Designed miniproteins, single chains. Designs and how they scored, part 41

Each design is a single chain, and the fold is of that chain. pLDDT is the mean over its residues in the fold that is shown.

## One batch from the design tools (miniprotein)

Design m1494
Fold by ESMFold2-Fast:
Structure m1494 (fold): chain A 100 residues (1-100)
Amino acid sequence: MEAEKLVTEARRALAAGDYDRAIELFEKAVKLGHPEGYVLLAEAYLQRGDYEKAIEYAKKAIELDPNNPLAYTVLAEAYRKMGDEEKAQEAYQKARELMK
């Protein structure tokens, strides 16, 4: 599938540290309707150090799937990097609850 190929290529770019390429490919996957694309886009922004965009896309992933522990994990890490320990702890607790 086209979207699945984009996600696979984007994951390789992310693993190689090519965050800009990963973001481009994940954005294309999202536009093709791939539901996993939002949480992966949030992860790519987190790795690049764009914490505000990581929070935005993690929240979008949660809107689509409120039971996705990975989206809450990315949200928590982004809040921690920004120094918001209270929001980071809330997001980590939710992620742990969903892994049961």
Scores: mean pLDDT 83

Design m1495
Fold by ESMFold2-Fast:
Structure m1495 (fold): chain A 55 residues (1-55)
Amino acid sequence: MEEEIIERIKKLLEYAKTHPEARDFFESLVRDILAGLEKENPEVAEKVKKIIEEY
């Protein structure tokens, strides 16, 4: 589960980089996923935050 979530987040961020016209949309999706993870799996949320910081 954790690995799947991290892989999906990375793919969404990659898509945001390759489609700048839709970047805000994909970034908002990532942030919505992060908000859900902060509530349910804080440890995974911290890992996702680090990935977003490197984006």
Scores: mean pLDDT 78

Design m1496
Fold by ESMFold2-Fast:
Structure m1496 (fold): chain A 69 residues (1-69)
Amino acid sequence: SQELLQEAKRLEEEAQRLEEGMETAERAAKVDSEAGLTFGAENSRKRAEELRARAQELRRKAEELRAQL
């Protein structure tokens, strides 16, 4: 259905935004690590891990919706 396709696309777009946030957090972690800001680097790595997990879950849901088309 068109509704399922639109929802799948919405989830894929949301996952892409989370993946972009993950890349930003990974870059921040690298910068902080190189500057000796170990606590900041750790927090950014944890944030990147959280965003990765959420993006993977959204992509899985999108694949399930596409399988129903």
Scores: mean pLDDT 90

Design m1497
Fold by ESMFold2-Fast:
Structure m1497 (fold): chain A 80 residues (1-80)
Amino acid sequence: SEERKLMVANLLLAAADFEIELAKKTGNKEYIEAARRTVEELERLIDEHFDPDSPEAQRLRARVEQLRKEVDELEKEYKK
């Protein structure tokens, strides 16, 4: 259902935010890897199941771009 996929997208957003926060506080690469996977899962969900012209998809994609940038920065910082 439309409502279900939006609920799943919002849960993935919350999970990514939490994982990024933990990664920033701890420097633990496992949280960085978890955040990467969660962002990729969210992006796939949006691409496969959301109408690209919908306001919901546009807002979610903007959030994914922000989260991807944060994960990229964390990966560069903690890659050694």
Scores: mean pLDDT 85

Design m1498
Fold by ESMFold2-Fast:
Structure m1498 (fold): chain A 56 residues (1-56)
Amino acid sequence: SRTVLRVAAHDTGLSVEEVRELAELYARDPEEGRRRARELGMTDRQLDSFARAYAA
């Protein structure tokens, strides 16, 4: 949902577009998604929080 993406973008400092692309990548390939999240400066905790919110 758009609301989940906006919240995640605010919490991580990323753009909504970057968060959406990360969500799509994570859903398709979780390992590649984690690699990309680290490149974007997300912590493991931020990624876990985002993944849980996206699944809800």
Scores: mean pLDDT 73

Design m1499
Fold by ESMFold2-Fast:
Structure m1499 (fold): chain A 97 residues (1-97)
Amino acid sequence: KKLEADILAAFALMAASIARRIAEKTEDEEARKKLEEVARLLEEAARAVEEGDYEKAVELLREAAKIAKSIEKNPEDGKAFAKLAETLAKNVEELAK
């Protein structure tokens, strides 16, 4: 369970890094701001997972997915991050069992 938590936190941090990189290349201010917020939520979710606060991590990941789905200018990026965040949330929920 600890190893699974560490791996899930690592995936969330890698996704956050990718989101920040895409944000830097994004000229649309709204899309950029939303990608930066998704990255922040993924980083906070990783911290929550490492601290054993799985309920908080799931909430943060679901919020990240909601924001990602609202990206209009580059919807493919938003859909990818939403799917990733939802998948991470489901795996974190299994750790609570």
Scores: mean pLDDT 84

Design m1500
Fold by ESMFold2-Fast:
Structure m1500 (fold): chain A 65 residues (1-65)
Amino acid sequence: TLEKLKALSKEHPGAAGELARALALTLEENKVSPEQLAGALRAAAERAAAQGEPAGAAALRALAE
């Protein structure tokens, strides 16, 4: 999942990519459960959608599943 987050941040240079990069850094610094990670990905997807980036939001949601 960390590798997929890094790939997503390279594919989406907008808000979704920045959120994916922030999540990747958080995962490297902290141990999180798969459920905590899924929740964080969904929250990031909702933020990306609220910022007008529905494609990036969909990519983040797909990664959570």
Scores: mean pLDDT 75

Design m1501
Fold by ESMFold2-Fast:
Structure m1501 (fold): chain A 62 residues (1-62)
Amino acid sequence: SEVERLLELARKYYEEGKYDIAAKAYQGVLQLDPDNEEARQLLAEAYRKAGKTEEAEKVLAS
């Protein structure tokens, strides 16, 4: 599925230290599957790794 493809892509970018790009891929997952709690947690973690703490808090507050 597209959700699975984006999750795999995001994990690859995260492993490469490309946290901003990983966050965009996780955002794509949430556009297709807004109730995906795993993707929301991983998006918040990617934001924190990118130094975007406020963005991480906003994601978790949704």
Scores: mean pLDDT 85

Design m1502
Fold by ESMFold2-Fast:
Structure m1502 (fold): chain A 60 residues (1-60)
Amino acid sequence: SEIEKAIEALKNNDIETAAKNLSKATGVPFERAKKAVENNLKTDKEGGIKALEKLKEIFK
């Protein structure tokens, strides 16, 4: 559920919502998740979304 919300936020370029949901899903601090999301959006947004979809499959 949190990963699904992060995927949707990434599709909408919503860095804060993506970072919050990734932080909840992974247990990493929000600021670390936010840096990861920002870097991913700048370098490989589509690859990042695909990686999260794969993680969603593993968690379900």
Scores: mean pLDDT 80

Design m1503
Fold by ESMFold2-Fast:
Order: C-alpha cells, then sequence, then structure tokens
Structure m1503 (fold): chain A 56 residues (1-56)
C-alpha cells in the first residue's frame, strides 16, 4: 500500500496547487489510511481539515 499511499499524496498536492482543497483533503485522507507513517500527508491533512482553510 506504500505506492498507492504515495500516489494519493501526490494527487492531493496537485489538487491543492489547483485550489481544489476539498478534493486534496480526500486524497490526503486516503494516503494516511493506506500508510499511517506518511507524516507529510498527515501534516497536510491536519492543517487543511482542522479549519485553517475555509475556501469556497
Amino acid sequence: SMRRAREHYERGLELLKQGRVEEAIRHFREAVRLDPSLVEAIRNLVRLSGGEVDLR
């Protein structure tokens, strides 16, 4: 699942660059579910879903 976790993380970053924050959160959440040790995805998920960004 490490490869799939990384793919979801990379997709989340791409979506975040496009301003598609809600979709990015879903991909980061899936990345964390597949690899709970992927700290970069956890950090991004906490920052975005913790209410730091209220967009659209």
Scores: mean pLDDT 77

Design m1504
Fold by ESMFold2-Fast:
Structure m1504 (fold): chain A 58 residues (1-58)
Amino acid sequence: SSLSVEELEKRAEEAVNALKGTPFYETYMAKLEEAKKIKDPEQRKQAYRDLLREMGYP
């Protein structure tokens, strides 16, 4: 089933928060903040998927 943009945002936030205390946290938090600024829902959804894949999630 396709996830909503809101569900993908939540998953991306959870994934970034799991990096807290690592040297990767600041980089991925910044990428998450930039993804959240994307106004088009489909492009924002794709940005969250790409971010999740970069962090090793399917």
Scores: mean pLDDT 84

Design m1505
Fold by ESMFold2-Fast:
Parts: structure tokens; sequence; C-alpha cells
Structure m1505 (fold): chain A 89 residues (1-89)
């Protein structure tokens, strides 16, 4: 289930961000943007709003410290995201 895999990868990414000192506000914003991207991708949305949600996710992931844990979380979330796109696009 690509959606379940994405949810698991999202939870892992949030845990890494919390461990790296991201605020609860930043965590909530990241989760909201990730869920918005997931919903838009499942719905097959191709509009500018779907692109903006995806871009906000990328921008925040690029702000994570260069640690093995952060890189593994980023790679897992990206891979799970591609599986969702492949399933619904």
Amino acid sequence: DPVAAFEAALARTLAVMRAQGKSEEELAEFEENARRWLEDTIAGRRDAAAGQAGQKLVDLLLSLPDTPEAQEAISALYTAGQAVVDAFS
C-alpha cells in the first residue's frame, strides 16, 4: 500500500525533525503540507496549489541537518512519495 508506506515515512521524518530540534509549529506545517500533497496526488490534481504543497515539503527537507538519519528519512519519504505518484498518476 503506497499510501500506508508514505504515512510511515512521514511519521519517521517528523520524528527525525523533532530530534533535530524543529519546533512543534514547523512539524505541524510539514505534516499539513505532506498530507495536502498526498490528498492532491491521490485526487490527480495538477494545479498550482498541488505544486506549492510539494515545493514546501522539498524546501523544508532541504533545511534538515546533513546527518545519516536525516538523509535516510528524506530518501525514504521521497521513495514512498514516488510510489504514490506511480499508483495515482
Scores: mean pLDDT 74

Design m1506
Fold by ESMFold2-Fast:
Structure m1506 (fold): chain A 55 residues (1-55)
Amino acid sequence: SLEDRIRALEAEVQALGDRVLAAVRAGAPQEEIDRLVAELMAKRDELHRLRDELA
């Protein structure tokens, strides 16, 4: 369902946020951090669209 997709994306956004912070703290290469940030932004955009559709 749409609600299940929203919940899954919310969990994935949270997990990616944690991974970005962990990568920054570990001194990971900038290109790795940039990739994680890009993925996070894409999922946030999708989540925003789905929430608008549900509202």
Scores: mean pLDDT 86

Design m1507
Fold by ESMFold2-Fast:
Structure m1507 (fold): chain A 63 residues (1-63)
Amino acid sequence: SHGAQGAILYQQGRYEEAVEAYEKAIEENPESANTYRNLGRVYEKLGRYEEAKKYYEKAEELE
């Protein structure tokens, strides 16, 4: 799955590619709180804190 691919890319430090994989995972399942939380963590690693906050808030709304 794209979510599993995103996790592997994140573990490899390939953060921009992890974003693309998690965005595809959201397109497949837009109600996955875990995917939004994972995307937030990727944006934190990229230093994009405003995007990270937005995705963490979206994950919290879905739980």
Scores: mean pLDDT 86

Design m1509
Fold by ESMFold2-Fast:
Structure m1509 (fold): chain A 58 residues (1-58)
Amino acid sequence: MLVKVVEDFEAKKPDELTLKKGDIVEILEIVDDYYLLVKNLKTGEEGLVPKKYLEEIE
């Protein structure tokens, strides 16, 4: 599933992924009610991101 980053997110922990508003990411895993494991399609990097920064586009 592809989702769009709706607000800039800055990684605070080593397992988190920094994202820019407008980036398109692929959901790899639903970790819990608050966090997704995603892949940034622009950079190929993977990491955890809070769900509130993402919006479904498919």
Scores: mean pLDDT 80

Design m1510
Fold by ESMFold2-Fast:
Structure m1510 (fold): chain A 77 residues (1-77)
Amino acid sequence: AALSAEEAAAVEALAASDPEVLAIMAAPPPESAEEALAKAEAAERLAERAEAAGLATAAAELRRQAELARRAAEALA
């Protein structure tokens, strides 16, 4: 399911406390395996923080994004 506006705002607040993660997640689609892996790691880090905050739907969506980024890294390697 899509994130609610409330859950999306909560994820943005978590990302705002980690500007490196925010910058990586806002970047265009990765063009190298290293860029894709960085996106996967950033999404997993945010997902862990979202889950700890009780944002289960947001955590699941972030883990889905991490999995897609890992698959992109494999395709680009």
Scores: mean pLDDT 75

Design m1511
Fold by ESMFold2-Fast:
Structure m1511 (fold): chain A 81 residues (1-81)
Amino acid sequence: SAARQAALAARRQQLAEEVIDSEIAEFQKLIKEDQEQANARLIQLANKVGLSQTEIEEILNQSDEEKLKALRELIDKLLAG
């Protein structure tokens, strides 16, 4: 329903700023300790943004530092959209 979607959007906006720092910190930890889980998180966010399979594979073939940059960009796009 439109009312439910509006309520979820408002709640997302309220939580976005608080959650983003936590998500980035957890990703920094995962990329050092569990690269498979870090890659899974990038894939999930990239799919939500609407990236193609080819674009996702390009991100996954980057260095750990570039993957962290990609995560920040994906989160920013989700917040903007």
Scores: mean pLDDT 77

Design m1512
Fold by ESMFold2-Fast:
Structure m1512 (fold): chain A 58 residues (1-58)
Amino acid sequence: MDEEKRERILEALADAPRPLTASELARLTGLSQSTVSRLLKEMLAEGRVRREGRRYSL
């Protein structure tokens, strides 16, 4: 159900010159920080994104 929102996060990460925080991703995608944090947690568990401290990358 959240695939469009997941794709927006993945696109923002792919286009970024550096790893991004959940707050930065919320600003770039127009999603709420709570939505971004939930989807990042799910995608991290699925191996779709990587986490380095508080920052995320592909």
Scores: mean pLDDT 82

Design m1514
Fold by ESMFold2-Fast:
Structure m1514 (fold): chain A 86 residues (1-86)
Amino acid sequence: MSLEERTLKFAEEATQLIENRDFEGLLKLLEEELRTSKHRGVLLGTFAYLARLHGRVEEAIAILERLQEKFPDEELIAQTLAELRA
């Protein structure tokens, strides 16, 4: 699967979870994608974009804080948190 195909699939699944306010499902999806993706920056950037698009910035921050506990060495999570808090 190409990066573009994977990103589109993630965006579609994440959008559905955001619209349903299933933030636990969204956290699990993001955990799975981060474990398996080599393109974590694109993944986290897409997530941040969708959070802003749907007006769910506070919920996205809470998800990323929990994700940071599971991936403490992933600097891209800290960067994405800083961008969403700005």
Scores: mean pLDDT 85

Design m1515
Fold by ESMFold2-Fast:
Parts: structure tokens; C-alpha cells; sequence
Structure m1515 (fold): chain A 95 residues (1-95)
């Protein structure tokens, strides 16, 4: 029980940080890019994909090490995705 809740919180925090940092990097790169520029909405989608990909991979690896159920693994992944979406939306409002 305790290991599941701790993993869920840690992966949510990781997803938030990765989502925000990815969006900030993509915005910085897009400004400096000499070719066709992407819209804010496209960059939000890319940042979300990066955060979801990384947090899902970490969640699966850690869930296996902790011998969590498939249902618990899916719950961690769902929580991380929701956290990433909220973080991207919040960061985009400041951009």
C-alpha cells in the first residue's frame, strides 16, 4: 500500500517537471528555428507526448520492481498523464 502511493506521487511529480521543462525547451527551440515554426498548440502536444512517454516507462519499470499489480501500474500511468496535461496547460498560460 505505502509503496504504491509513494510511487504514484513520485511519478506524478516527475511527469509535471518533464512536461513543463519539455514545453519550455520546445518554445525556446521553436523561437530560434529558421524553418517553419510550430504553433503553441503543436508544442503543447509534443511536450505532453514526451512527458507521457517518459513517465509511462518509469512507472512500468518501478511497478515491476515493487511487484505491483497491473491495475496499480495502470493507475500510476493514468495519474501521471493527468498531471502532465495540467502542467502543460499551466505552463502554456505563462508563455
Amino acid sequence: MEKFEKLKKEVEELAKKVAKSSLEFLLWFNERWKGPKKSLEELKEEALAIAEGLSTSIARIMARKLKLSEEQEEEVIRAAREAARKAVEEAAKEA
Scores: mean pLDDT 83

Design m1516
Fold by ESMFold2-Fast:
Parts: C-alpha cells; sequence; structure tokens
Structure m1516 (fold): chain A 57 residues (1-57)
C-alpha cells in the first residue's frame, strides 16, 4: 500500500531530524555518529518515498 510506504518514509525522516538536532548538542565525535545515522535514515526514507511515487505513477 502506497500510504504504508509514505508513512514509513516519514518515520525515517523524523528520526533523521531528531538525530541532527541532538548532534548540535553533543561532542564532535558523538555528533559525527549521529549525523551518519541521520544520513542512513534519510536514504531509507528517500528509497521508500521513491517506491511509493513509482507505485502511484
Amino acid sequence: MVEELRRKAEAYFEAAKVAEQRAAEVSPDMAAKLREQAEIARKKGEELRQKAEELEA
């Protein structure tokens, strides 16, 4: 279901935002780890969003 994919994509994007916000508040070493996790979450979110768009096209 396309809505399911969009919902999951939003969850990943939200996780990425939270990680980036926390990265601003911690040491540079911890920030680097959080930003890497944010990038992974964004990539998964984009893949799910793109898949949803392909199914609706």
Scores: mean pLDDT 81

Design m1517
Fold by ESMFold2-Fast:
Structure m1517 (fold): chain A 56 residues (1-56)
Amino acid sequence: STRLAAEAGRLLREARELGKDNPETQELIRQAEEAARQGDLERALELARKALELAR
C-alpha cells in the first residue's frame, strides 16, 4: 500500500506539472486524490496514470 501511494503521488506530481493548462488532466488529478482519500489506491494509481497520459 505504501508503495502504491508513493507511485500515485509521483505520477500526480508529474501530471500537475505537465498538465497545468489542461482542465481534463486537472479533473483526473482531483478524482485520483479523492480515490486516495477513500483508500482506493489502485483506482488512484490508474487515474493518476490517465492524468499523466493526457498531460503528455
Scores: mean pLDDT 82

Design m1518
Fold by ESMFold2-Fast:
Structure m1518 (fold): chain A 90 residues (1-90)
Amino acid sequence: GMVNTNVVMVSLAPEGDNAVGTTKIHLPELNADTLEVTVPGATDPLVGFLEIGADGKASGGLVSVKTGKSYRVKDATIEGNTVKVEAELE
């Protein structure tokens, strides 16, 4: 069958408490030009990789720039054009 897949690469280092490196999102409903990615509750900048599949499931890994600790992406919630990532310390 025909598959409509939107792949958005976003490298973000926000000035606040959160930073997300590279994001791949396979959801055609997201607007690539205004996409925002956040990690709620992060106190240190986190960099790494986030992928959201066509089934809406999130995966990836993030690393704290300050502490070097690794975090596993557990889930992501999509609110309009904003992706909120849930990550847990490994």
Scores: mean pLDDT 57

Design m1521
Fold by ESMFold2-Fast:
Structure m1521 (fold): chain A 58 residues (1-58)
Amino acid sequence: SEIEELIEKAVLALANEDIEGAVKYIKELGKKLGIEVPEPKTMEEAEKALAELLEKAQ
């Protein structure tokens, strides 16, 4: 699934402290789910944004 692949890539980017990659995959995931999330500016905001997207996708 494209959604599962984007989640895996976002998680991997966060684990590697790759903010640019995390923002990219989180934005793509939000677009696929039809959910607008503010663009993360920090690692903490990126983790929060991913958690909110996963919560709303369930």
Scores: mean pLDDT 81

Design m1522
Fold by ESMFold2-Fast:
Structure m1522 (fold): chain A 62 residues (1-62)
Amino acid sequence: SEKEKANEEIQKLMEESRKKSQALYDAMGAGDADTAAQYFAESDKLLEETNKKIKEIVEKAK
């Protein structure tokens, strides 16, 4: 069903978002002090983009 496909897409999106968030955190932890503020800004943007994509998947499944 469309809902099952949407759920699978959301799960994959959440896993990819988690990997990207971890990569941003690792970049901050690598000792690049200039990356700290950038990490938090990009992490916030990643959350917004993930939420937007989830909404698009839900909309498509209607």
Scores: mean pLDDT 75

Design m1523
Fold by ESMFold2-Fast:
Structure m1523 (fold): chain A 100 residues (1-100)
Amino acid sequence: PVPSILEQVLALMEELGAPEAFKEEVARLMERLSPEGQVDLAMVVLAILLSPPGATRVGVPVLDAEGKRRTIVLDLAGRSLEELVAAFRAASRALGIRRG
């Protein structure tokens, strides 16, 4: 069978040397999310993993309602992964992206 979103994200986190505590947080949050929410979480996690060490902000590339490439910038300081996903989803709705 095709690997689940969770399996694909965890495999990539392992390859990129993500801390075990971060992988556990991602796995727990994935269990609570709809399929659309799992995709949103995956995009946020990938942006964090691909950011430079010590980055306080990450950019998530998206397409807006007009098909233009935009970047949703998330401030990492003092935020949980759940708060970052909620902020990403709110910003996506503000840009007219059809996200759950």
Scores: mean pLDDT 78

Design m1524
Fold by ESMFold2-Fast:
Structure m1524 (fold): chain A 63 residues (1-63)
Amino acid sequence: MSAGQRLMADLLVHDGGLSREVAEEVVRLAAAGDIEGAARLIQEHAGLSPEVARAVAETIAAL
């Protein structure tokens, strides 16, 4: 996992309210190109809209 991906996992835990395990799975899915899978987990665990969750997943995929 890159330093940027670790930072995003930390932000998902501390600001998004995700558990560490879910945040790491989000980063793993997004890094693998599974944007929809990552966005779904963000929606389910952080309560973000589909549009915001997808934007976060795309940002992680670009790291």
Scores: mean pLDDT 81

Design m1525
Fold by ESMFold2-Fast:
Structure m1525 (fold): chain A 55 residues (1-55)
Amino acid sequence: PITVRELAEKMSEEELKELIEELEQIRDLALSQGDHVMAESAERSIEYLKEKLEE
């Protein structure tokens, strides 16, 4: 199984930005539907990927 962490380490900067955008959409959709668990999971992944972009 591939984790978001492992995936991020293999991705280009452009791919990381696209993944962040997709996760932001997932977070926003989850929040609109009251799925706080999915929203929190997506937010943690977004934070991790943003830290990776900062090197």
Scores: mean pLDDT 78

Design m1526
Fold by ESMFold2-Fast:
Structure m1526 (fold): chain A 70 residues (1-70)
Amino acid sequence: SKEAEAQKYTDEGIEYANQKKYEEAIEKFKKALEIDPSNREAFLNLRLVLKEMGKEEEAKEVEEKLAKIQ
C-alpha cells in the first residue's frame, strides 16, 4: 500500500538521522511526504532534523504544514 511505502521511507529517514546523516534523512522524509502528504511522523522527524542542522526557516515551513494536518 502507499501507506506502507511512506512508512518504509520514514523508517529509513529515522535510521539516517540516528547516524547523523541528515541530508539523506531529509531526502527519505520528503519521499514519504510525496507518497503520503499527511504523514505526521515524517513531518515531525523532518522538522527535528532541520532544527538539528540549524535550518530554522525550513523548519518553520514544515511546522506550518504540520499545523494544517488534523
Scores: mean pLDDT 87

Design m1527
Fold by ESMFold2-Fast:
Structure m1527 (fold): chain A 57 residues (1-57)
Amino acid sequence: SISEKIEKKLKELEEQVEEAKKQFEQYDPIKKEIFIGMLDIALNAEKFVMERILKKS
């Protein structure tokens, strides 16, 4: 179902975000904090869109 596909995609995105955060460990503390914050905002925006699609289904 669409719901199952969206849930799987959200899990994959969360895993990708965690992997990207590890890459940011190489940056200075200020840049790291900013980039991690931006990544979390992007993930939350994607999650909001996917949840809205589920609501319309």
Scores: mean pLDDT 76

Design m1528
Fold by ESMFold2-Fast:
Structure m1528 (fold): chain A 65 residues (1-65)
Amino acid sequence: MKKIEIDIYHGEKPSPVADAIELAAKRIGEEFGHEVEIKRHLGGTAQQVADSAEKVVALEEELRK
């Protein structure tokens, strides 16, 4: 089991979308037998929150191979 670090950006206010992105990253790690460590960042832009979702998709694709 390897530890995987992933950066997840939140806005200044709690975001259900960013919370869902963190949960998805953890579930993907669990599915592929890896520990996922969430590096939470606050005060992110809407673009940084969107980029976090893309990173989770990329993580799933990488672990599938």
Scores: mean pLDDT 77

Design m1529
Fold by ESMFold2-Fast:
Structure m1529 (fold): chain A 55 residues (1-55)
Amino acid sequence: MAAVAEEASRRGRELIETEGTIDAEGVLTLSPEARARLKAIGDELAAAIEAEKAA
């Protein structure tokens, strides 16, 4: 549902804003922990989309 996608997008954006480091060239760098959390958010969204298709 749209609410799940919106929540996942919000969490991913908050993670990047909080944990992300931007260098002088504007390149965003995330720690391995932050990347793992971002992947988990994506996996949750993918699972929710599959559950919606199955309904």
Scores: mean pLDDT 73

Design m1530
Fold by ESMFold2-Fast:
Structure m1530 (fold): chain A 102 residues (1-102)
Amino acid sequence: MSEAFRESAGIDEEGVAFLRDLRAKGVSDEVMATALRMLIEGERFPPVASDEDLEELKKRAKKEKDELIKKLQEVYKMSKEQAEAAVHAAYGILRAEAEMLL
């Protein structure tokens, strides 16, 4: 399952190493989910994240989280609490998918 998912997602061994490094550094589910999405969308990272890479990922994860919450409120008419809960649930699923690759 995990290997087939990795192949279909287009994530190579260097991408898996990058996710393992992020996990070892204790990054949040939001950061892990954002990194996984970027890898699936074809972005490439070195196998070890630099401090600069981590800060950029955290910044991007925060921006994408804020945008998703706003979209759920405006398009799907969710309350802020419902939108935040939905985003947290989605990040938990993406974290589980990332763990299956590791």
Scores: mean pLDDT 79

Design m1531
Fold by ESMFold2-Fast:
Structure m1531 (fold): chain A 71 residues (1-71)
Amino acid sequence: TLPELSERELAALRAVALNLGMSKREAAERAGVPVSTVSRLVRKGLLEVRDGRLLLTDAGAEALARAAGAA
């Protein structure tokens, strides 16, 4: 039901989860990924942008929990 995520996409999700309220640019820099990776996560519904700041969605939180459980 949730999309499968690349290592880069998981890194970006983790960066946002640890540092809520970052911009797309700040999240990309902290995760070491292109801004396009962060934008794809927003399109997938795993992140939301409000007032230029990134928020982790319930789907994004579930995807991170699923990835952690797979280790």
Scores: mean pLDDT 78

